Designed miniproteins, single chains, continued (5). Designs and how they scored, part 93

Each design is a single chain, and the fold is of that chain. pLDDT is the mean over its residues in the fold that is shown.

## One batch from the design tools (miniprotein)

Design m19220
Fold by ESMFold2-Fast:
Structure m19220 (fold): chain A 100 residues (1-100)
Amino acid sequence: SYPEVDPEALREKLEKYRHLLEGNKYVQRLRELAKTDPERAIDLLVLRALIFDSLGFKKEAAAYYVGAAEIYFELAPESEDPQKLLYRADEFLRVAEKLL
């Protein structure tokens, strides 16, 4: 079982970091992909985050983690296990925060 995550607190945290996604064309493309294949969109965002982090581009890596968290957050209400997805979103936001 995952620890309970308050969806409203998570929404406020996502809004705080929304500015990191502004103008990021890759995140915009992956948001479109997430409408049909959210798992692949998340995997591609996390992969790019890991690559950019390894290259020292910490702020851009954080943006990709925030993008992945946003997709998990949007999927949670329709999920068989909403708390699992909310926990995953919060986990990615905590990783993004450490990079900033």
Scores: mean pLDDT 88

Design m19221
Fold by ESMFold2-Fast:
Structure m19221 (fold): chain A 88 residues (1-88)
Amino acid sequence: NAMLEEIRKLAEEARKLGEESDKLFNEAQVLKTEADRLEQLAKQNPELKPLADSVRQEAENIQKKAEELFKEADRLEGEIVRRLSELG
């Protein structure tokens, strides 16, 4: 059944996107922690502020990418539910 095979492909795609999203969320959390640390150090050494700001921006960029992948995985899961409803 071509529809069942298509559902399997959507499920595999959603799984891969979810795994990549989780990886990027973890990377963003590590960078946020590092940015927080650098921001505290910058209170005593103002020269560290540009580095703290840069790490913060990178963390935000990676989190946005993770959120985009999460939304796409969620969209595909919604399509799977709709297609399964058509089968039952």
Scores: mean pLDDT 88

Design m19222
Fold by ESMFold2-Fast:
Structure m19222 (fold): chain A 58 residues (1-58)
Amino acid sequence: GLSAAQIQAARQVAQQRLDVEIDIGMVRMRLSLLSDDDPERPKLEAELAELEAQLATL
């Protein structure tokens, strides 16, 4: 069985994963509202790439 510390660690990782997935969803929503020529698009694409990299490490 899992110790209390292992259960808390698993919950913390699950919460971190959920928070990153929410942030990814928000950035994707913002990108969907921008035109292809919008100067903010590259900034949001960079932010999305960083969030996806964070999710991959969890």
Scores: mean pLDDT 84

Design m19223
Fold by ESMFold2-Fast:
Structure m19223 (fold): chain A 61 residues (1-61)
Amino acid sequence: AENYIVVVKPEASDKVSAIVKKHGGYQLSNNSKAVVFSAALDEDTVEELKNTDGVLYIYKQ
């Protein structure tokens, strides 16, 4: 697994947080426009998140 930054709309934060926590990830920031997480993710989980409503960006660290 590689480290990824996941940027999501606040409305999607609970759903994405649940996935991120399963991979030992954590929240980096939270503001009115976006919630940002860091997690070590496999490619299948990255593709799932890319297709999740409310995910704005996913990028590899």
Scores: mean pLDDT 81

Design m19224
Fold by ESMFold2-Fast:
Structure m19224 (fold): chain A 68 residues (1-68)
Amino acid sequence: MSKDEAKEKLKETTKEIEKKLKEAGVPQSVIDAVRQLAEEILNDENATAEDLEKSIKGLKEWVENLLK
């Protein structure tokens, strides 16, 4: 996966997670924290495509465990 493709996928994944958390009634502070973390990762010029892919996977696993 290219770095640009990984950034796009992270943006899409973050939007999906925000929607799921909002629908599940998770506090706005948690949703804001997820958004902030994703923005920090997206703005890290030193992040590789592999770093972005790991972040996407970790974020998905975290939300699945939280919403169980």
Scores: mean pLDDT 79

Design m19225
Fold by ESMFold2-Fast:
Formats: structure tokens, C-alpha cells, sequence
Structure m19225 (fold): chain A 70 residues (1-70)
């Protein structure tokens, strides 16, 4: 089942995505750059372009929300 396979791939890359987001927050990285890096990481992990972009968009939104709390 492709849906189950994509779920497993998403779970497998989540720790790497979380680590990248935390590194980006600590380094003050640009939100667009972080989104691109997360999207590339998800694609490298075997996720579809649509799923990878959705994860990247979510990360970008979270990073921008964090910066607004400054």
C-alpha cells in the first residue's frame, strides 16, 4: 500500500526534520531557506513532491510563528 509506505517514510525522516528545524531556529536561518532544506530532505527520504512540500510549508509556518514571538 503506497499510503502506508509514504507514512513509514514520513515517520523515518521526522527526527531529521525536527533536528534541522531546531538547528535553523538556533542559527537564525531564513524561513525560505529552511523550508527548501526540509523539502529536499523529505524528497531524499522518498516522500512524494506533494508530501515533501506540505512538510516544508508546515515547518516554514512554525519558524515564522517562532520569530513573531521575539
Amino acid sequence: DEVERQRALAEAVRPQIDALLEQSRAAGEDADTTQQRVTDLALAGGLSPGDAQAIGDSVRDRLLQWRRQQ
Scores: mean pLDDT 78

Design m19226
Fold by ESMFold2-Fast:
Structure m19226 (fold): chain A 87 residues (1-87)
Amino acid sequence: MLEIVVEVPADASKLQMLQRLARALREALEAAGASPAEIDRVLQELAAIFAEVAAAHPDASPRELLELVVERFEARFPDIRIVVRYV
């Protein structure tokens, strides 16, 4: 199981939250020895989940949106655990 810690400013926008999550995920997967193709596939799926959740919950706050995205991502990648820390 890969645990990924993502630090997010409490006032971050939805886009900034996605960018920080994507960066932390890329760095953790690279450190774990994942291939560039595997990393790109995982990040593409993250972007798709984010777009779907954002479209389904247009009035959600950035924090609420991030929580929903993390839940759906972990359901799709059960060997990855994401821990969000607000700074």
Scores: mean pLDDT 85

Design m19227
Fold by ESMFold2-Fast:
Structure m19227 (fold): chain A 100 residues (1-100)
Amino acid sequence: SMEEVKKILEEAIKKLEELRKKSTHPDIQKFLDEVIEKLREALEKGMTPDEVLELLNEAISKINELIKKYRDNPEAVQIAEEARKVLSEARDKILEIREK
């Protein structure tokens, strides 16, 4: 269970780092840098599945705000939507293995 959470977070971090390299918008770059750092800390501290879910839900909320704010910037929205997909998929996988 905890090993599966670690694997999900490691995969999410890799995908977010790839999106960070493609991002040109300062606020999207800052968001990705902050989320990547928080996910790395979650791995190092051995956060519980519930703590990781809270972190992912907060990140999803923030990226939704950025998508709304930058709706007139197609490149920023595209990267933000891909980041939201990565975070949502990680959340869903953790929910499936939570306490099982």
Scores: mean pLDDT 87

Design m19228
Fold by ESMFold2-Fast:
Structure m19228 (fold): chain A 78 residues (1-78)
Amino acid sequence: SPTDQQKIQAAYDYTQNPQMDKTQIAKQLGISQSTFNSYIQTVQMGKGFSQSMGYSPDSDMSYKISMMISQTDSMVQS
C-alpha cells in the first residue's frame, strides 16, 4: 500500500543518514520505534539481496526488493 511505501522509504532514508532522529521519524509515521526498527531490518535485508544479485545496495532495485519483502510479510501475517 502507499502507507507501506512511505514506511519503507523512511527506513531506507534512515539507513542512508543514520544521524537522523529515529524517534521523530517513527512519530511522523504514526508507528512505534520497535515497528520502525522492523522496517529498518527489512531495508537491510533488501540491500543484502540486491548486492547478491550484483546491484548496488543504494540502488532503486534495493528499495523495490525491500518493499516486496514488507508486502509479502504483511500478506502472510494477514
Scores: mean pLDDT 75

Design m19229
Fold by ESMFold2-Fast:
Structure m19229 (fold): chain A 82 residues (1-82)
Amino acid sequence: MAEEAKEHARAAIEAAKAGDGEAAAEHLGEAVALLIGALTGEEPDEGAARTAAALARALLDAGDYDRVIALAQGVIDLLETG
């Protein structure tokens, strides 16, 4: 889970930098679901994934790519501080 969460977070950063809002939102959503699963020892939280993807889409629609990148980097940082 932790390595998959970081992989999705890196993919979200790359998609956001490329201007691919849908890919950025999908990858951030999965990164958050996998992060919660890794931190709680439970299955990935698909409800949290949908909420995070919706938030990412709203930010990208507003042109706030930097904030989406920062959120994805936050997922990586939380998993690497272990």
Scores: mean pLDDT 82

Design m19230
Fold by ESMFold2-Fast:
Structure m19230 (fold): chain A 73 residues (1-73)
Amino acid sequence: DILKKLAEKERIKREDGEAGALLMSAVVLSLGGSPEMQEIARRVLERIARGADMDDQFYDDILALRNYIKEQL
């Protein structure tokens, strides 16, 4: 559902921001998540470190990290 996905992206932007993205990435790397999830976490960290544009892929990555952490906790 496109509308639900857009609402979740807006919620992440409002609630988590860059600090939330950093925390989620650190948690996934610390948990020893799957190689795929670790790659997503590293990609998020690299984007933040480089000051890259926070595009749709960035927020999709944050959603994936958030969902993964929720399943592990």
Scores: mean pLDDT 71

Design m19231
Fold by ESMFold2-Fast:
Structure m19231 (fold): chain A 77 residues (1-77)
Amino acid sequence: SPARAALQAAIEGARAAGLDDVAAELEALGAQLLPLLESLEGLSAAEAEERLARDPAALAQLQRMDALSQQAADALR
């Protein structure tokens, strides 16, 4: 799935940058959030927004995952 591929790329990027703690947190968050991410892949923007509005805890975890992925990407520059 695109979500799984993106998550794996982010984890590998974090490891390549020497950010082992970031990679470990991405693996833990990814294992928890991957079913949600895959459920969002076929949705419209409005449907995804409605889905996430019902689960603010999951939204906060997705925002954390995005921040960690950006940290890994920035470290590779």
Scores: mean pLDDT 81

Design m19232
Fold by ESMFold2-Fast:
Structure m19232 (fold): chain A 61 residues (1-61)
Amino acid sequence: MREAVREGLRVAAEFHGLYKELIEKAEKGDPEAQKELDTIVDRILAMRDGGLAGARALAAQ
């Protein structure tokens, strides 16, 4: 799951250039960049969990 979100973020970053430098540093083995990228992935997963709960409420489970 985390890797799929990370890959999606990488593709978006290439298009927008927003996280391009961070992802490049992480891929080169920069531990600080890897830590920062993991933090971003965790935030995205937390947002997805919130969105999923909202979608379930909207679907009137």
Scores: mean pLDDT 64

Design m19233
Fold by ESMFold2-Fast:
Structure m19233 (fold): chain A 72 residues (1-72)
Amino acid sequence: MEASLAVMRERVDAAKAEIRANAPSEALAARHEARLDALLARPLTEPVGGRDLLREFERLVAEARKEIEALK
């Protein structure tokens, strides 16, 4: 399924807010936010399918949640 960049940006903004609220340090939050920002930059420099962006987004969010949960 294709997702517009506007929808993907909204999803990334929501994920960044969740990470900021739950991360035990600003440095950890900034690291995961930078990865999500890099994901949004990919379609500007290379052809990337919406499904590939969604799968990578889900993977990055899952990794962030796992790291935050492990540090609680």
Scores: mean pLDDT 75

Design m19234
Fold by ESMFold2-Fast:
Structure m19234 (fold): chain A 73 residues (1-73)
Amino acid sequence: DKAKKIKELIKKYFPSLPESQQTKLANDLVEGKMTPNEAALEVYELTYEKSKEPRSVIQRKLEKLASELQKVL
């Protein structure tokens, strides 16, 4: 179940992202409607203003997420 693995990866790096958005991103990635890099940018846009973490920490999490998503897909 690739969608479940992708959702777990998104939750691992960005647990504050709403579950509905995690599910949508996982399905879009599995269906080929979105690339790993596009998904990472979407996560950034959804989390940036609400994050308590420095931008540099968010950037590193996005790079790790994109890399791990490419390995699963």
Scores: mean pLDDT 77

Design m19235
Fold by ESMFold2-Fast:
Structure m19235 (fold): chain A 81 residues (1-81)
Amino acid sequence: AIEVPELSDEEKAAALAYLDKAIEAIREQAKKHPELKEQYEEIIKLYEEIKKAIEAQDTERLAELNEKILELGKEIAKKLA
């Protein structure tokens, strides 16, 4: 099989399941903070792209998407502080 050695099939399945739960949690937070709706929608889009990158075994794209999520998460945290 032509798989990225860093991610097993079990690890990929676990990561995808975790991302689905994270997306649902973010949607719930968006309902509680409508003033941050745009930021939460952007995070959800980034998580959906991460799922695609995991399926495509694109580790470079995963690194880029994780950086974007981190920066957006910092923006949300500042607005909630």
Scores: mean pLDDT 75

Design m19236
Fold by ESMFold2-Fast:
Structure m19236 (fold): chain A 88 residues (1-88)
Amino acid sequence: SLSLSEEEKEELLREFEELLAKLDPESQAKLQEILRKYLDLLLQFGLLSEAERQELLGMSPVEQFRWFLEHFPSLALELLEGAKKLAA
């Protein structure tokens, strides 16, 4: 299990925001596709409701990432690594 402090969550969120600012529109679209796939997997495994999924899909990528940091921090770290690869 992964437990993040509020300070660590804010640092990771800031890093994600900085990476998003470096992404071109095509890379931003790819990141949003990855986010949708993660939500679809959580729904498939019964870890997320349809209502929660729809609410999250209406959020910004930064707000979605904050939600992952709170509920699925290991997936949040995988999303951050994905964003880093797209920004490279």
Scores: mean pLDDT 84

Design m19237
Fold by ESMFold2-Fast:
Structure m19237 (fold): chain A 92 residues (1-92)
Amino acid sequence: MNEEALEKAFEELKKRGLLPYVEKAIADNPEVRKLIEEAKKATPREAGYLLNKAIEVAGEYYQQKSLEEVRKILEALGAFADAFYKAMKELE
């Protein structure tokens, strides 16, 4: 179920042109990657919390970086968390 929800979330982000920004957030910060991997393996109840933590960690890491790229990365992570939550509700 979590794996299917993750695939649906990535598909939604791909359609919105946001997937590369999620991939960059994962590549740039090992803690963001770890939190997303934990969310994939977590119970549905905890996955949303872990994805929100990934957004917080990314935001803190990018505080001193280029504004344009940072804004897109944080937007993409937020959209990913929302899409994953919706997909989990659909798949139950």
Scores: mean pLDDT 78

Design m19238
Fold by ESMFold2-Fast:
Structure m19238 (fold): chain A 94 residues (1-94)
Amino acid sequence: SAEAERAREEALEHLRRAAELLRSQPKMAPGAEHFERAAEILKRGGRRGDALRHLAQGVGIARREASPDVAAEIGRLAAEAVYHLDRATALEAA
């Protein structure tokens, strides 16, 4: 449905924003690469679990290595990506 597609696009946009935020920070390239990989997996119709593992690794790196403000924003963006991905899956199952 158009609503499911919009939800998938929202999830991908939040992953892109998380990657861009980390790319803008010193020494955060490995964290950004995990969000970029999660988005690539989802765009190619790969396994959701593989994408979520990369998302979790990116969040983990941000929590350990980034400033508290950046880590909090990455956590928010990741949670929104998961929310929209869950919504897309529910809409496609209906």
Scores: mean pLDDT 87

Design m19239
Fold by ESMFold2-Fast:
Structure m19239 (fold): chain A 100 residues (1-100)
Amino acid sequence: MVRPRDQRDYEVDAETLRSLLTAHGAFTPEEIEELVEMARRGTPVEEIAERIIEYGKRHGQEDLGRALAEYLLKVSQRETTSLDEVVAALDRVNEAYRAR
């Protein structure tokens, strides 16, 4: 979405993002708060995804970062993404997290 208001409504909300990042334990509290603040400001989900991948790489968790980014992109595209695709993306996140 190109409209900041609609973008915020279609993107992962700040609380959901915080819960997801906290559950996987690969990011510092400061990094989580920065990403949550980006979501709260209506930053495009693609930019948030890039930042998650960057932080994942910095912690040696590139696969986890990529999986989390893909999951967020799938969730933000709910109108065109099936539940099966969202579940598959979440399974990839859990697998990458366990493989660390």
Scores: mean pLDDT 70

Design m19240
Fold by ESMFold2-Fast:
Structure m19240 (fold): chain A 71 residues (1-71)
Amino acid sequence: SEAEKKLLETAKYGEEVLKKAKEASKEDPEKSFELGGEVVAAMARAGESGTLEAVEEARRKIEEAEKKIEE
């Protein structure tokens, strides 16, 4: 299904953002661990719901975390 495909894509994206958070933790461990936790929580919520809307919301939260990690 489309929701299942988007869930998988969002999980892959979340993994990439978590890698960035780990790298950023060398300079700001507290902020990076907090943002990494937000990514994990967003991925978990998307997996629990399995709906397209929940997956899209999770992706938005992961994108916001990525921006904060990169800034």
Scores: mean pLDDT 81

Design m19241
Fold by ESMFold2-Fast:
Structure m19241 (fold): chain A 89 residues (1-89)
Amino acid sequence: EEEFEKAITYANKIIEEKVKELRALLDQAVAEGRITPEEADALIHRVAAKILLKTIIDYVEGLSLDEIKKNVEETAEKEMAEVRARLAA
């Protein structure tokens, strides 16, 4: 379905942007000895998975493409904040 394709394409675009930001942040944390490389990879995969899962749930629940896009951005920002909080702890 065309709308599903558009929703997934948008989610992947936001994931790509956030993964670049996270990789820079997590590489610094690994270099400082605050986390392991395996923990860094797990955090990146977890963020991507949560964004995709939210996109699929919203699509299945019949949300509009515009609302799905908004929720993707909000979910991405929330997950970024969670990773930053975890690194600060």
Scores: mean pLDDT 86

Design m19242
Fold by ESMFold2-Fast:
Formats: C-alpha cells, structure tokens, sequence
Structure m19242 (fold): chain A 76 residues (1-76)
C-alpha cells in the first residue's frame, strides 16, 4: 500500500538524505534537499496500510545525523 510521512524540518540546511522507516523497513526517501527549519516535508513510498509509528533519519551535508519518530499513514 502507499504510505506517506509528513513532518517539520528540525533545522535549516542541506539534507543529503531523508529516510523513513517503519518496523525496520525503508518506506521512502528524499535526497539532496535544501530546507528551512519548520518547513513541511513529505516522504512517500510503499508501506503497510493504516497509521503506524515510524522513524525518520536525516543526514546533513556536514555529516551530522538527526533522528525522530514520525507518524506514517498507509492507504489500502
């Protein structure tokens, strides 16, 4: 099923990778995006139906990594 995670960018910067995982499985990703803090990001991919708790991992161009819990909404 199609799944999407929506969340606010935690900090300004260039994000080399933005990856969303549910139950250890990669649902979707973004690469090489420039963002401002508070900007709404959406990552879509293939995942389980229903509302799940997932994890977003953001890798910045300076090599720093940010992790947070996100809600992932899957459609049937």
Amino acid sequence: AQAVARFEAPEDGEYTRVEVYVDGKLIGSLENVTVKKGELLAVAGDGPAGTRKGKVIITKSDGSVYEKEVEVRGYP
Scores: mean pLDDT 81

Design m19243
Fold by ESMFold2-Fast:
Structure m19243 (fold): chain A 77 residues (1-77)
Amino acid sequence: AAPAPSLSPVEARVLSAFLSGEIDPEKGATPEEIAKLLGVSRSTVERALDYLVSRGLLIKEKKGDKTIYKLNKEYLA
């Protein structure tokens, strides 16, 4: 069991929202939707999302004109 990566409070809250199912694991969410859910700025969420993607915790996916972030199931395996 790997210890949780060193996360800022916002990064931890974003990851927790994906793990708890507050964000739909099938559909994922946009930075705007996550910012609204967490009550923080979009810029703050985008920084947290970029970090979590760089750590392999989330996947960044383009759907049409929007960018969607999903939980990386390989991290949970």
Scores: mean pLDDT 76

Design m19244
Fold by ESMFold2-Fast:
Structure m19244 (fold): chain A 92 residues (1-92)
Amino acid sequence: ELEEKYKIAEEILERIEKIAEEGRKNNDVEKAKKEIVELSKELIERVPDEEITKQAREQVLASNPNATEDELVYAQAGAIIAHVKEEKKKLE
């Protein structure tokens, strides 16, 4: 269960990193940003954690009230990845 969530988080993080690198190489940062947001949404759907995603959203809005939906989604996905990695580490 947690091992499955960790694998999903790692796979999506690696895909995000690959897309970011490809965006830099092709100088197409807008396309990369859109694909990263879609992967972030996929992670939230596959590894749902309402408490963590809510906290991440509120924290971003507290520091940047003008944050876009895409920025909020990206932050929520990042929070899930960080949490799953910490939980996996504690069970080792």
Scores: mean pLDDT 80

Design m19245
Fold by ESMFold2-Fast:
Structure m19245 (fold): chain A 78 residues (1-78)
Amino acid sequence: EDKKLAEETRKKVEELIDGLVAASADPQKAAELREQLRKVAIDAMKKSPEAGKAAVEGAREANERLRQVQADMAKLAS
């Protein structure tokens, strides 16, 4: 059961990461998606420690991916 919750949390986090990458050119939309990702992580931590850990790791990866996309965009703009 905990494994299923962790997998569901991972899928939700992946969807939010994809949304963040797509919204990388829109700071307001990116901020809203980051807030949703944070809420998913907090909710997961309350339901299962395993799901919470997966959500926190996913949030870290989301920030790293966004940073990479922003760096690539800056390179194209210069």
Scores: mean pLDDT 71

Design m19246
Fold by ESMFold2-Fast:
Formats: C-alpha cells, sequence, structure tokens
Structure m19246 (fold): chain A 109 residues (1-109)
C-alpha cells in the first residue's frame, strides 16, 4: 500500500493531488457562498462551483490512474463527489456537476 505522505509520490502525482484539493476546497467555499448570496447571483455561483468540482474530479481521477493504491487520491475523489452532490441538490440539471460526480465515482472505484 502506498503511504499517504505526499513526499512519497512523484511530482506529477503530487501536482494532481494538490490541484484536486485546491479545486475541491474552492468549490466547497462557493457552495457556502451560494447559501448567503442574493437570489440573482446563486445560479452563477453554483455553476462556478460545479466547474471547480469537475476540475477537482479530473485531477483526482488522473492521480488514481497514476497511483491506483493512493488512499489520498480516493479520499479527494470522495470529497469531490459529495461537493458535486451538494450542487445537484440545489441545481439538479447542472451538467457540469453531473459530469464531476461521474468522474469522481470512477476515481473511487
Amino acid sequence: MVPTDLSAYPPEVREHLRLAAIHASSAGVLIVESTIAPEEERKEILERAAELALEAAKHALRAVELVPDSPLAKELAKDTLEIAKRVLEKDPENKLAKEAAELAQKAIE
């Protein structure tokens, strides 16, 4: 089993893990912002959250493809899946959030 220590991963994998974490956390912040934003801004904020969740899902999936036994990459994919589900709860027809959920689920499997 590959350790969860980032220093144990190749630079390419570390960059994908870093970007997945950054994009997932940014999407989470935008979901919180959407709950307190004016009604006219909420859809745009949720669309941006979905876009960031999709980027996080792509990076998490690439990290799992490069290191299949990475617990960290799978946990980032699970976190991204939950973020995508939160967008879909508020905007069920959001195509980017649906794609993010699909890619994140693929990374977990």
Scores: mean pLDDT 83

Design m19247
Fold by ESMFold2-Fast:
Structure m19247 (fold): chain A 67 residues (1-67)
Amino acid sequence: MEEEKEKELEKRRTSLEKVADNAIADLQARHPEMTPEQLAQVRAGAQAAIDTALSVIEEDEKKREEE
């Protein structure tokens, strides 16, 4: 059931992206001196972290299925 796994990963991605967006908004509210360039770097880092986390989850599920 590849379809079921895709739905779970998509939900996790969406949830993590919302958390990241809220965290970035909160960061800017607390540090209004931050430039758009600095905020873009933080956002890029958050996206990379989300992609890495989801990749690890996918590999872990795949390994559990193969065991």
Scores: mean pLDDT 75

Design m19248
Fold by ESMFold2-Fast:
Structure m19248 (fold): chain A 86 residues (1-86)
Amino acid sequence: ATDEQIRYAELAAAALYRLVRRRFPDLPRDELQRLANRANKAAIDAGVGSLEEAARVAAEVAKEAGYPIEEEEVLREVEELEREQA
């Protein structure tokens, strides 16, 4: 994977972690981390070339795990994370 692909995958996974933690505060942190790790790996394996593709993959992984997270929500959270990281 390229550095760019890794960055997109990591940002989408971090965004998914924050979204699921906020909506499901009783969910164990290790379950959240496993979900984020699955999303990260799935995006890298898919060879994502954009932030939108990474967000879609993260949302897909979340839905398969039973969490109704939309790609638009992941993308919005990524924008916030990028602003925070400068």
Scores: mean pLDDT 83

Design m19249
Fold by ESMFold2-Fast:
Structure m19249 (fold): chain A 97 residues (1-97)
Amino acid sequence: MERGRREIEEGVPEALARMAGAIARIEGQRLGIAQDDIDWLSQVAADVMRHRDDLDKLQQIRDQVQAKLAATSDPAVRKGLQSILDTIDRFIAALKK
């Protein structure tokens, strides 16, 4: 805590990012998703939460998720990717007041 004085201002976004990544990992394991896809979904979920206030970064992540969705045949992975897209679109809409 003493070493993270500047991290206190970022503490909530980072905690939410870690939580989103952990939830995606747990849910992916429960659904029997391949480890590479679990790792990808966990990382992108965390990145969305870290950058939820950054319109340009959310748009870049959205494009990455769309590309992954187009390349993915696994229905469970596709549902996870669609949920992430829906979340990104919600954050983008909230930033465009």
Scores: mean pLDDT 77

Design m19250
Fold by ESMFold2-Fast:
Structure m19250 (fold): chain A 90 residues (1-90)
Amino acid sequence: VERALELLREALAEAEARYQELVAQGKEAEAEEEARRIVVEGLLRAAEALREAGLPEAAEALRRAAEALAAGDAAALEEALRRAGEIIAA
């Protein structure tokens, strides 16, 4: 779990930094796309770490979160993240 959380934390920090850089350059649409890409990749890496840790259901939930984020489906993303959190907390 610790490695998956580390990967997610790193991805979120990278996405935030890149988003701010692109927005400062007037590239708001590119900032949103780049931040989304970074978070999607982070979620997939975290899912692999959870699978290796013996938490395949949490890994699957993070993969669904990555798919939902890539598709722009906020409701599906929130549901998948909630599910992953519940499994990790159990």
Scores: mean pLDDT 78

Design m19251
Fold by ESMFold2-Fast:
Structure m19251 (fold): chain A 57 residues (1-57)
Amino acid sequence: MEELFKKYEELVKKSSHLIKRTLTPDEKKAFEENVKKWLEENYKKQQEILAKRDAAA
């Protein structure tokens, strides 16, 4: 499960590189924080759905 979250972080970093936009360090930090927060919320909600669907090991 945690591997999926890490892959999303890597994908975001690759996407940023592809865009090749000129961002200030503050803008990059804010972008990463916002993405991380969104991923954590989305991941948590997805885990709740999956846990309810397949609670058994």
Scores: mean pLDDT 67

Design m19252
Fold by ESMFold2-Fast:
Structure m19252 (fold): chain A 93 residues (1-93)
Amino acid sequence: EEEEILEKKREINRELKEKFEEAKKKYPEDEEKLKEEIKKVLLETADKYGLSEEEKQKILDAFEEALPKGIDVAAAHGIAQLVDEVAKKLKKE
């Protein structure tokens, strides 16, 4: 169970990092469009894992709060929060 949760965390983190790199490739010089694409990817992934609106808001808050540190840092914070919320849900099941 713990090993399965760790493997799932690695899977989600890998998937989101890959999608983030694709978003950067799609919008290499438009930070506003890149931010919107990252938010979209985070929310779509949260929906895929059945996260609530409250949990989705925590993910978006983590992303927005880290934006002053740079978009790469913001994306990493959003991804980390999403992974943590999914892991908490899996531990409950």
Scores: mean pLDDT 81

Design m19253
Fold by ESMFold2-Fast:
Structure m19253 (fold): chain A 70 residues (1-70)
Amino acid sequence: SAAEAEALAKSASLSDRLRALELDPAMAVTLAGDADPFLPGYLRMVAEDTGPGRNEALQAAAREALAALA
């Protein structure tokens, strides 16, 4: 839900913020503006992860979030 995504986006945990982006990629714009100046760099790392444990849904969300920031 939008309320769940907003709550997760305001968390101090990067895992919670990535979960918010998985639920609503548009949250990246809000986070980049007011919460975390390192978020775009972290999103790029997630999007470029080639490891066997990578989460493809999070990678898709990270790519959409980066596009929304551009």
Scores: mean pLDDT 68

Design m19254
Fold by ESMFold2-Fast:
Structure m19254 (fold): chain A 90 residues (1-90)
Amino acid sequence: MEEKIKQLKEEAEEYLKRAEEAVKKGDKDKAVEYVSQALNYANQLASLGAYKEAAEILKRAGEILEKAGYTVAAQRVFDAARALEERARE
């Protein structure tokens, strides 16, 4: 279980890194594509009970979306992160 959580987190972080580079290059479409991949991994982490790890990925994804100008999408992702952080305290 722990090894799978680590693998999913590393995959998500790699896509977030690519999304950040896409934002720096002005490629907002690619940034959204890479963020979507990272969100898929965050959903898998949450399904495994890794709420803290999933919330960390969602917070970074939200910041990237906000920098890319997708403020509504960023707010929804931040809201999801807060819900997962609350579950992680249980």
Scores: mean pLDDT 86

